# Designs tried in a protein design run: designed miniproteins, single chains, continued (4). Part 50

Each design is a single chain, and the fold is of that chain. pLDDT is the mean over its residues in the fold that is shown.

## One batch from the design tools (miniprotein)

Design m13719
Fold by ESMFold2-Fast:
Structure m13719 (fold): chain A 82 residues (1-82)
Amino acid sequence: MEEKARRALELAREIIERYYEEGKISEEEREELLRLAEETVEEAVRNNEVEALLRQAEFAKEQLELQKEGKDHLLDELSAAH
């Protein structure tokens, strides 16, 4: 349980940091989302919903990685001679 809760929190933090790096959220929104992520994980632990939360976070992270790979590929294409 504790390990799964930490993993869910780490995934949530990675997603939030990625959004911040892409300029999709402000620094204030980033700090608020990080606090909400910690509170959400603590609540999931109390409600025995950590596995569901972890699965959701893993899915969101996977989607974000696919988007990142797509953008990195586009950047490479834009940098190459046509």
Scores: mean pLDDT 71

Design m13720
Fold by ESMFold2-Fast:
Structure m13720 (fold): chain A 101 residues (1-101)
Amino acid sequence: DKRRQELLEKEIELSVELIKAAVDLSIIERQPPSLENQIARLEQQIRIAELSIRILDLQIQYEKELPNPDEAKIAQLEASRAAQRAALAALQAQLAALRAA
């Protein structure tokens, strides 16, 4: 199924980007504290949250397109996505407050 293969390929691509983003965050976290470092940390955490949401979107879509969708798994993935969206909103608010100071 070309559609399912495309969804899996996109998930793998985003997972690689997520690993790279996590490495970048680790490097930022090891640098001396500064306002610029705090902004860079928040920007990287936002990027990680956005990538995580995109991966969850693809996983939900894949499950929904199966012949016998696992409704419990879809519900769990949707709950995880809602939690990530809430985390993203909090990080964006923190970044906005820091830039306004």
Scores: mean pLDDT 89

Design m13721
Fold by ESMFold2-Fast:
Structure m13721 (fold): chain A 70 residues (1-70)
Amino acid sequence: IKELLEKMSKLSIEEMMEFGKEIAKKLYEENKDNEEKLRKLSEIWKKFLEALYNKDIESALKYFEEMMKL
């Protein structure tokens, strides 16, 4: 987790979006049978995208960490 966050923080916004999308897609498939986790994942993912869109890198990294802890 720490290494992934550090790597993410060095990426451009476009690269962060691509990497985050790949991780989110994998987590979605892994939690497909757990409605509560899917709901939380979807909510966190939307907050992550909104933060990136607003160029709020600190919030984006925080949401990415929360997503990985699911």
Scores: mean pLDDT 80

Design m13722
Fold by ESMFold2-Fast:
Structure m13722 (fold): chain A 99 residues (1-99)
Amino acid sequence: MEKEIEELIRQAAEIGNETYEKVKKAKSDEEKVKILKEAAERLKEILKQARSEKEKIGIQMAAMAGAAGVPVEEAVELGKLAIYDPKKAEEKAREIEAK
């Protein structure tokens, strides 16, 4: 895997983790919506740098795992797996979301 895509995946995982912590501390639905809107804007800028649909899937998977509270390094590995084996990554993501 190229360094550029690994850096984008890591940035997405970090945005996810930051979003998870902020949403956990939010006291209203309005506050949660503002946090999610900010995260979506940041992810949109990262997704613009993706060169293929597979890279976009990897970035999105890392962000989703991060947003579910998965540690950055584990979310990065899931994002990388999504590029290599999208079906296996989707199965693992569903297991994480079920918790």
Scores: mean pLDDT 81

Design m13723
Fold by ESMFold2-Fast:
Structure m13723 (fold): chain A 65 residues (1-65)
Amino acid sequence: KKEIEEKYKKTRLELGEAYGRALQHRADYKVNPENEELKKEYERFTAEADRLQAEVDKLHAELQK
């Protein structure tokens, strides 16, 4: 119960950080669209945010029951 709640809060924090990084790299990529490194970083952090979102959704469902 409290263990799942802690895991949920920690994962939400990590998700927020990953989204923040993805948005920052997206902004950087927007000003330099031919920069392969910026595109790669944006895609990497977006994929990480998507994985963390799925984990948050699973933990949230567990907490609601």
Scores: mean pLDDT 79

Design m13724
Fold by ESMFold2-Fast:
Structure m13724 (fold): chain A 77 residues (1-77)
Amino acid sequence: SAEAEAALAAGRALFRAGRWADAVRQYRTAIELDPDYAEAWRGLEDALLALAARGELSPEQRALMTEAGRRLRELDA
């Protein structure tokens, strides 16, 4: 949807700006609007990996990172 695409674009802009926690929120919005949106799941995983590299990953975000990896494998099948 146009709304999911807008959320993905916003997430990518925030990710490029180093605002990874804000990017996670936008990618989650894109996924809530379109659960099969592979680019949004990939963006979410990338943002969570960036947070993990900084030691800023919460337990909830760690679970979400695991889910993103699982979902991407399903979408690639």
Scores: mean pLDDT 87

Design m13725
Fold by ESMFold2-Fast:
Structure m13725 (fold): chain A 103 residues (1-103)
Amino acid sequence: SAKKELNTAIARAEVEILFLSLEVGLLVADQREAEAKKEGASKSVLRDILLEGFRLGMELYREALERFHKEVEEKGNTLKAIEDATEKEKKRLEKLKEEVLKK
């Protein structure tokens, strides 16, 4: 049914956005960990940096889902709206990843 197809597309989009959001957060954590190691940081501090990276990823995910759902609803809950909103959030996260890698 059309409703089943829409629900599946939304669920898939949410999972893809989650993985990309976490990838950005963990990439930030990797860079912070490298800097902290130069300063002789303890195992506890290094663990906290990884947890902060996870939290950042989850915050990016929450914000991306808010934009995604708003855009999908405003454009009439169509498969095309889901596809377009998904690509928009994926491109935003890929740009953030590129910006982190340049630092």
Scores: mean pLDDT 89

Design m13726
Fold by ESMFold2-Fast:
Structure m13726 (fold): chain A 68 residues (1-68)
Amino acid sequence: SRENMEKYLERMKETAYKLLEKYNMLEKIPEVEKKYEEILKLEDFSEAVKEAQKFMDELTAEIHKKLL
């Protein structure tokens, strides 16, 4: 359902915020917010979950690259 999708995305967003706080990348919070707003516009729940997971993978890859 739409409500379940929104709750799932909200939890993923919170996880992203904690990750950004841990690695001192709080300047990326607006980017996270914008991306999740875009994902919320998707009608397909499975597509929304896939996009959210891809974004989280991308975010962790950026963190790893910064730590090099």
Scores: mean pLDDT 81

Design m13727
Fold by ESMFold2-Fast:
Structure m13727 (fold): chain A 97 residues (1-97)
Amino acid sequence: MMSEMELMDEISEAVKNLDREKLLELAELALEKGDPSLLYRVAVAFLEYMGRSSSLSERELELVERVVAALRELFPDDPEVQALVDQLEARLAALRA
């Protein structure tokens, strides 16, 4: 059984190790749970990961888009979350070019 704390630790480790499969699994789990804290942590992890990788697979890009959409719905008036979403969208646009 994975607690929120254990999930956040695994997200951090996946980014540190550039473990694509693990990061995707954790993002899917955060989306399924609908937990705002986990979704925010996954979004931060994706931004860090995208800064360290020159390319993402189509599956990774689609998953980042789903996390972005979820954060827009959950935090429409939070300026820090919206700034994170804007940064992720800018990185997505650059990586699809």
Scores: mean pLDDT 75

Design m13728
Fold by ESMFold2-Fast:
Structure m13728 (fold): chain A 80 residues (1-80)
Amino acid sequence: SSLEELGELLDKVLDAMDSGDIDKLVEETKKLITFLAKLGNLVGAGTLAGRVTNWLISQGKYDAAQEIWDALEKAKKESE
């Protein structure tokens, strides 16, 4: 179900944050953003992007934060 997929994707994002694996965090966050956008949940996708990018900026990971925002903008265009 979509709720089970959402839970699995969210758990992967949280695990990556807890482990400090920035590359995995970016990868899994992009997947979750794309999933939320396909469901028409653009507010959820934007909220996720904002929270993850704020954390990345606090860690000095500006390029990773930009990559997440770029993924959000791409997902918005593809959700038309």
Scores: mean pLDDT 85

Design m13729
Fold by ESMFold2-Fast:
Structure m13729 (fold): chain A 107 residues (1-107)
Amino acid sequence: MEKSVEEIIEETEKKVEELLKKGKYIEAAKVVFEGTLEVLGRAKKQKLSEEEIEKALERLKEIWAKVASKLSKEEVQAFADTLKEAVKHNFPEYYEKVKERLDEILE
């Protein structure tokens, strides 16, 4: 359970790519959702700098965009809304940064 933020992102990306190749788009969205929360939890525990958090979120944004490209507009909106709500309740300090990046994907 003491994985680095980098390791969590790399594992999430590999699992997502495998699921997307198999056409398992909803499962890929769940993996990205869980991976995002794990990254934020690790960042908080390890007290990552603002710069390190920004870099991690930009990498997650690329993964979110890959999954979003395979989902319907309604599924993308539901994913974004559910993730924003989970972040707001569990990691309120990261909410605005996550919201800004998710809103860019919805444009």
Scores: mean pLDDT 85

Design m13730
Fold by ESMFold2-Fast:
Structure m13730 (fold): chain A 86 residues (1-86)
Amino acid sequence: AEEIAEEIRRKAKEILDIIKEAEKEDPELGKQIQDILEQADQQTVDFGEKNRGKVSKEEVLEFALEQLEQALKQIKELLEKKKQEE
């Protein structure tokens, strides 16, 4: 459980660092990345609320990690597309 929570924290920090760098050069890109992160957070909250009492805390953390991994993949694809346009 603690290892999953630490991995979630690391991935969230990586995304936040990407947002800060993107906002310096392209505020619109930074907002798009932030929206992806916020969507991942909302999906995790919705999962936890809908399954309250049916899933363990560990299962919620595993779902959160999966959502962050999908968000990071989308962000990397967006950044790669931006590099090709420069």
Scores: mean pLDDT 79

Design m13731
Fold by ESMFold2-Fast:
Structure m13731 (fold): chain A 78 residues (1-78)
Amino acid sequence: MTEEEKNALIEKYKAERKAAQDAMFAASDAGDPVAHLRAGAEYFKAMAEYAKLQGREDLAKHYETLSAQLEANAAAGL
């Protein structure tokens, strides 16, 4: 991976994290707990990818686990 490709991915995951955070606030304002959980899962998924780019595989696995748990909770709530 080139440095330019890596920087592009970092910016992509930062944008995805912000979009997910904005979605969490929107879901909270709308009173939609399922949408809030799904947005939280996307937030942690973006955090996991960012951690992988930084060589933090331990943190990436932790965030992947949190994302999966939030998705499971959203699915169980339906």
Scores: mean pLDDT 83

Design m13732
Fold by ESMFold2-Fast:
Structure m13732 (fold): chain A 92 residues (1-92)
Amino acid sequence: SEEAREVRELAEEVERRIEELEKRAKELAEKYPEVKEQTERIIEGLEGGRELVREAKRLAETDPERARELVRQVEEGVKRLEEMLKKLEEAA
């Protein structure tokens, strides 16, 4: 369905965002080892988000409404993790 396609496209966009933030967190920890524990917590949160996005992609054809809810939840979580990362970057 078109709804399932839209959910998959949104999920792929969120997956790309997660990958970008993981790279930034790892780069920050390499440059400033003192924030490694905080960046590891951010990466753990991003990994959880990726797992939920994969679930949403699996549900897209059978339950596109539930799939869309999962993607929205991950988007909100990713936004919070990005804000946490920005604060660490500013403090470094």
Scores: mean pLDDT 87

Design m13733
Fold by ESMFold2-Fast:
Structure m13733 (fold): chain A 91 residues (1-91)
Amino acid sequence: SDDEITEEASKLSLEEAKKLFTDANDAAGVAAIKYAVLGDEEALKTAEEALVKAAKIYIAKLKQEGADPSEIEFAEKELKAAESALSDLLK
């Protein structure tokens, strides 16, 4: 829930929240390559679900810290891309 995301973000530093996001994004990229080569759809789905959660936590933290709107917009764009990818996998 949004409340759980906000609470999780409050427990992290901005650096920790950014690391969760970048680590999840890197893992999703690796999973996408493995899916293209090996057809491992479950690994890609898991990685994209983790990226969606990490992106939401990072966005919540950016908002808590009063970060620049451009940084929030970039993270929201990445979240939308991950949600779109996950939606396509669930068809």
Scores: mean pLDDT 85

Design m13734
Fold by ESMFold2-Fast:
Structure m13734 (fold): chain A 68 residues (1-68)
Amino acid sequence: MPKVGDVVEVIASDGSTGVGTVLSVTGNTALVAAHEGTGRVKGSLVSGRIAEVKGNTLTLEGSGTLKA
C-alpha cells in the first residue's frame, strides 16, 4: 500500500499516466500530485479509487483531476 510522500507512477481512469507524490490515502482512495505525465494528469492533482498497486505503480478508477 502506498503512503504519503511516496513517489509513484499513476494510471488514471482515462488512460493518462504520470509520476507524482502521494498526498493522502484514505481507505481505497488516493490523492497524488502529478508533476509529470500525459493528458489531464500532467501538472494536476489526481484522485480516485485504488484499483491496483504493483510496485510503485497505482491504477486509479473513477479518477478526477484538478490543476495542482
Scores: mean pLDDT 73

Design m13735
Fold by ESMFold2-Fast:
Structure m13735 (fold): chain A 73 residues (1-73)
Amino acid sequence: MAEERRRIEELLREMERLVEEAPEEMKAEFRKRLEEVRRAVEEGRWGVPEVRRVLVEMGIEIGLARIKEVVLG
């Protein structure tokens, strides 16, 4: 239990870092998503696999948004 909580806390800190590094137009949506993840964890609905999945999805979306901005304007 303590190990799982520690892992979730580490993943949430990485998500916070991704939010701060995200393009300005995406920050509000990502902050909202982070808060939804925190709620799901606090309610016991989500564990490490679910949090990790969202973290990966956010990272991919940031990468695609950066490519879109550079290539498509």
Scores: mean pLDDT 78

Design m13736
Fold by ESMFold2-Fast:
Structure m13736 (fold): chain A 85 residues (1-85)
Amino acid sequence: AEELAERAAREAVEAAERAARAKTAAEWAGAVLRAIGAALEAALRGGEEAGRLAAERLREAAERAEDERARRALEAAARAAEGAA
């Protein structure tokens, strides 16, 4: 559970960093979907516990995010992980 949550959180954070650099709505949407996909993988492969742990780590990352676009991507990913758990 923890290893899947850590991997998902890392991949979602990387996607959120791409969201912060997006210059178009399409680029931002693609980055958000990538972050959501990484978060969902933790829940789908590791079950409820992995999904909950991933969501928790993503919320912590969102609170530390200085870029609004990155924060929104991380919050969306956290909600997806919780919903799938």
Scores: mean pLDDT 80

Design m13737
Fold by ESMFold2-Fast:
Structure m13737 (fold): chain A 81 residues (1-81)
Amino acid sequence: SLARQIALLEHAREHAREIVEREVREEYPEIPQEVIDEMAEIMERGYAEALEALRRGDVAGARAAVRAAAEEVARLLEEAK
């Protein structure tokens, strides 16, 4: 349901920093903290934009926002490896 998707994105936004730090550190323990912090900020912005889109009924816009944030994070990770 739309309400469930909104709730999941709200939870993801609230815990974005913890999730990004845990996931990145588990796979790439040598990544600088500054880069992890930047990745967390990008994901938080992406989730916030996705939430705004979903609240307007724009499911495609919500998916695009999360995808764009994930692609930016992937690019930073590749350059930091």
Scores: mean pLDDT 85

Design m13738
Fold by ESMFold2-Fast:
Structure m13738 (fold): chain A 68 residues (1-68)
Amino acid sequence: AMSRADQLILSFIRLEFSDQPELVAEVEAALRAGASQDEVVAIIVRRAPHLDREALTALVAALAASAA
């Protein structure tokens, strides 16, 4: 089962990238497989390379921290 942190990350990705179902599906599959936060950020940057990797890394870390 996904952790609360993974569920918060996935919920955010579903809302923010609702127009990118392939990105959402790959992030969901990765989180279900136990992917790290860095791996999730790498998926997002690969599919949406115009996004700031540092900002995404900070955001994903903040979402995970807020789940504690």
Scores: mean pLDDT 84

Design m13739
Fold by ESMFold2-Fast:
Structure m13739 (fold): chain A 70 residues (1-70)
Amino acid sequence: MVSQINSLSNDIVSLLNKYQDLKDKLDSAKSNPNTPKSDIDKLTKQMNDVKKQIDDKSAQLTALQKEYNA
């Protein structure tokens, strides 16, 4: 169980780092008036996809933590 918790925690950290990188890119793209809307839309979609993965893995981590504490 602990190894599964550690694996999920590491995955979540990696996804959070990816989410932050995408957010920084999106903020930079939005600050540049010459950035095509298609680039902004692509970054927004990628952030939403990563956010879903974070939420899914966070739910799995919460479930495992409840089992560990039971």
Scores: mean pLDDT 82

Design m13740
Fold by ESMFold2-Fast:
Structure m13740 (fold): chain A 81 residues (1-81)
Amino acid sequence: PPVLVILDVTQSPAGPVTARVGETVTVTATVRYDDGVPRTAVGTASLTATEPGEHEVEVRVTLPGDPPLVLTVVTPVRVLA
């Protein structure tokens, strides 16, 4: 199989997110990789804040391969009352 190199992983919004109860947080993860040619893969996930406290949004990005490589990006979300 071709050697796959992860070049960069970025999140939008960057870093920990602060939200309020009733707010929906959407996180996008962008993965740049090289499998002989530079490419980009994107994943997105959303969380609707229902309870105060520390929560997490898990974004999965699938990169090509046999088997496919799944990269999981976890973003902490602090929910305020």
Scores: mean pLDDT 80

Design m13741
Fold by ESMFold2-Fast:
Structure m13741 (fold): chain A 60 residues (1-60)
Amino acid sequence: MIKKTVEQVVQDLIEFAQSLTASKESLLKYIKKEIDSHPTLNPEQREQAFQQVKQHIESL
């Protein structure tokens, strides 16, 4: 896809987070910054992506 979907962004962030040796709190802060700076997501999509990634990290 030329433009990434919310699901693709979520998968990319989960894969990236799994590569880091950090606390869940630190990972969530980093992910929040990445999502907030994502140029192709609207505010609703940013919140959706953050909640999906947060749920995955909290399940670790």
Scores: mean pLDDT 74

Design m13742
Fold by ESMFold2-Fast:
Structure m13742 (fold): chain A 85 residues (1-85)
Amino acid sequence: SELTDLLIELENLLLEINQQLFDQKDYQGVSLLHGAAVDSSYLSLKDRLQYLIDFLREIKPSLSPEQQELVDRAIEIARQIIDLL
């Protein structure tokens, strides 16, 4: 289904972002904010995706142009998933 395909694409993209951000020593603060997002697991999928979008938007200005592109793609996919819910 379209929803399943988008969820898989988002998961793969978040794994790519996490690999790039958390392999860097200076990104310890970002890992703590990501942990806080996971603590919201009892929220609806829509609310969790909105939390993810807000988190990604907050960290975006501190990232490289290549990392910003990955973040923008993740935000776009998350918004598409919300529109299907």
Scores: mean pLDDT 71

Design m13743
Fold by ESMFold2-Fast:
Structure m13743 (fold): chain A 94 residues (1-94)
Amino acid sequence: MAVVTNTSASVITASSGATVTITGKVDGGEGHTIRALLFDSKGNLVAKGTAVVDDKGNFSVSLTAPSTAGTYSVVAVDEETGSSSNAVTLVVTG
């Protein structure tokens, strides 16, 4: 089963409304659809984006940071396998 891996399991800081790019790799996942899901501190889905894994197993998904400042979590999911990445913390400022 292909496993989604984020390039960094760290804190990302962005201004409200900014574009945030989530990158990662899915070994054996060429052509799979990756969905990046942005959750607020209460677990509500507030944004999502999709990308297709390239011929080298890489993906890049763009998300818009919410207008409300706060702490959010991003998870990338392989739609074909149901495999998910580790959560990445997104801090939205301003």
Scores: mean pLDDT 75

Design m13744
Fold by ESMFold2-Fast:
Structure m13744 (fold): chain A 70 residues (1-70)
Amino acid sequence: GREAAEKAGKEIVEMAEKAGLTAEAEVVDDNTIHVTIDATGLDEATKRVIAQEAKEIAAKYGVKAEVTVV
């Protein structure tokens, strides 16, 4: 349970950092992560794409992601 959540969070943070963004992932429980991605200055369409990609990474691990894009 928790290992999948930790791996999902790490992959999302690495995805954001490779795109030049700052991100934090917190494991809330064995099946839930909270992700904050700083995309300040990007347009709303790009922020939606980033949020969707983060959710898709979490879904690959069977984990629920609560994603906040700033």
Scores: mean pLDDT 85

Design m13745
Fold by ESMFold2-Fast:
Structure m13745 (fold): chain A 65 residues (1-65)
Amino acid sequence: MEKEKEAEKHMERGHIALNQGRLDEALEHFKKALELGSKTAAFAASVVYEVLGRPDEAAKYRAKA
């Protein structure tokens, strides 16, 4: 379950960055977790894109969740 563990680490880092208002850093971590197979990361990335005012990207990532 190495992919799940790596995705979990990126989800944790993404949430930390999001809580600190570092939206771009949060996005990079959520994108990496998504590459590792996390559907939750796709939804998290879509939320960050909505906050950034980028609805097209948000819709794209929501479709992957």
Scores: mean pLDDT 81

Design m13746
Fold by ESMFold2-Fast:
Structure m13746 (fold): chain A 83 residues (1-83)
Amino acid sequence: MTMSVSMIDSMNDGIDSGIGGVTTNYNDSINNNDSGSIDDTMNNFSNISSGSTNMYTFMIDVNGSSTTIDSINTNITTSSNVI
């Protein structure tokens, strides 16, 4: 149990530091779903990393946020199609 939890936490920390705030914003947005808007998170992803963050969106799904991830993934996927 602790080993699996530690792994997910470590991955989140590593990714959070890698993209320059994109991952941090997403994680923060999930915690503040009532305050902010998923729409705002999707806009940030599209603006900062509309082609690189696609893989990361799938990784976040492991954390257990199906609804939020699905919405963001759809938008990023559409953006990627317009290469």
Scores: mean pLDDT 41

Design m13747
Fold by ESMFold2-Fast:
Structure m13747 (fold): chain A 62 residues (1-62)
Amino acid sequence: DVQAIQQRVQQMIANAPSQYAADIQAQGNGLINFINRNPNNSGGQQAAFRAFEARFAQAQAA
């Protein structure tokens, strides 16, 4: 569900640690743009979202 992924990405951007907020916002916006431009590529959307989740987790751990 594209809508659910976009909502989760926006929530993660809002909750990013301040020192990484700009990076996470840029990456999250890039992911949203990729999803909007590739609405029928569900596998690619999931892979990109998993990569973003990993980046967000690294930012929270730092």
Scores: mean pLDDT 80

Design m13748
Fold by ESMFold2-Fast:
Structure m13748 (fold): chain A 112 residues (1-112)
Amino acid sequence: NMIEIAERVFELVEKMQKKIREDPSKTDEYLEEFVEEVLKLLRENNLEEVVKKIEEAPNELERKAIAFETAAELLRKLPNPTEAQKAAIAYMETLAERFRAGAEALRKAANR
């Protein structure tokens, strides 16, 4: 059930945001924990093609970009999202864009 998966992603976003607020110095560690929790959720729900894209990513920035892009896409399947859920979608999209830009910059540097 895609809605159930989306609700579980939202719970993971709230958990990550709470941890970052309580200890911002560990932001990178909590972002990595979130990616691992998302991968676990995807594996448990037989979303093998997406798991493969994340696992086969050529670098950590691309891996994170795909993971946050996937989390945003799953969250967008929530019917009648609350303000908190809408904020979570925007946050996932912002992180996805930042890591995507980083991955593209790294790719362009490697091709020079």
Scores: mean pLDDT 87

Design m13749
Fold by ESMFold2-Fast:
Structure m13749 (fold): chain A 75 residues (1-75)
Amino acid sequence: MLSEEQRKKLIETLAEELVEKYGLEESVAREIAEKAVEEAEKIAEKNDLQGNEFYRLLWEIAEKLAEEYKKEKEK
């Protein structure tokens, strides 16, 4: 399980990537990053995922959430 400090750092890093890659507002990117970290932690805990596998999962979830947000915005 991530510590509070590790979680905060991941959210910040992931939010920056989402702003750069998807052009999201910082507040939206942070919300997506927070959801992605929460979902990735739950899956990682069940499957004992660590290191690079955890970060790959985290990014996959974040991309999916960003794409869903873009789809909602198109509606």
Scores: mean pLDDT 77

Design m13750
Fold by ESMFold2-Fast:
Structure m13750 (fold): chain A 94 residues (1-94)
Amino acid sequence: MAEAERERRREEFLREHLRERAEELARQGEELRKLLEEMKKKGVKIPKEVEEVMERLVELGERLREALAEGAPDEELRRLIEEALEVQAEGYKL
């Protein structure tokens, strides 16, 4: 029975953490979009592979913002967060 209480605390923690992480990733995507626009305006040459990763992160950030605004289920937020983290990992390899 002590395990049931532990599982409940874990689920509450994960739910709170998911929302905070989703908002953070959405903000990062918004900042990244502005950075991309400024770099392109200034004629900064971005490697194609880096630009692709950045554009994917911007798109995922926009989707996270929309999901948060619409009150999407925790399952959807989790999937979007996992996808964003995978894209960040690909960028880290570059």
Scores: mean pLDDT 78

Design m13751
Fold by ESMFold2-Fast:
Structure m13751 (fold): chain A 94 residues (1-94)
Amino acid sequence: LREEAARLAEEAKRLAEEALKIILDAMRQGKPATPEQIEEARKLLDEASRKLNEAQRLLDQAGFGGEAQRRYLEAGITLGLAQIALGVSLVAAG
């Protein structure tokens, strides 16, 4: 359970980092993210959210602690930052 939760959290973090990179790369160019970049980022964040929710379910069963909790928290922080960045890009594009 904890090992599986840790793997799902690590995968969620990677997907969230990829989404964040897409958005930040657009921002570095002084442009809002394109509709295509926004769609790609949304798909990555949706998948990351599903994996993180499953990791939470497994941790609820096994008990939070150790490496699995750390990976879960890191993934949650990364996902949150990516969601904020996406929101800012949507406001800038509208």
Scores: mean pLDDT 81

Design m13752
Fold by ESMFold2-Fast:
Structure m13752 (fold): chain A 58 residues (1-58)
Amino acid sequence: SAEVEQQVRDFLLTLSEAERRNPAVVRAVVRYIHREFNGATPLAVLLRVAERVVAELL
């Protein structure tokens, strides 16, 4: 959804470009989002959204 994508995008934009290029950092941020803010969206869906958003930002 647009709301889920925007949530992921907002968190990823707080990272440096080097941190966004590091898959371990991106996955840690996505797990944090899932745990603390969006447990309703499956983790696998959040990870796919984050991979797409990172590709758009790089």
Scores: mean pLDDT 84

Design m13753
Fold by ESMFold2-Fast:
Structure m13753 (fold): chain A 96 residues (1-96)
Amino acid sequence: MSPVEEARAAAEGAERYARLGDTERARRLAEEAGRHAEEAGTAEAYTYAAEGYVAAARGGDLSMAEKARRYAEKALELDPDNERARRALEEAEELI
């Protein structure tokens, strides 16, 4: 699996566990998405990491919101028109 695909899978996991109220697993999976995004170095991968961290923050760990903001900003530096990254940034800023 590519680092981008691993970032996506981890971010989807973070959202799922956040929705189930499992804050610890959501946090761990968001951090995993972040690591894979750093390996990939692409706007798409940083966008998945940002979405994963937003999910973890909404799931109960507000400290994850600052990481979500940073990854969304990295995605937008590479792809300024990325609507998903822009949405993740706006959602993260609401939680900070």
Scores: mean pLDDT 89

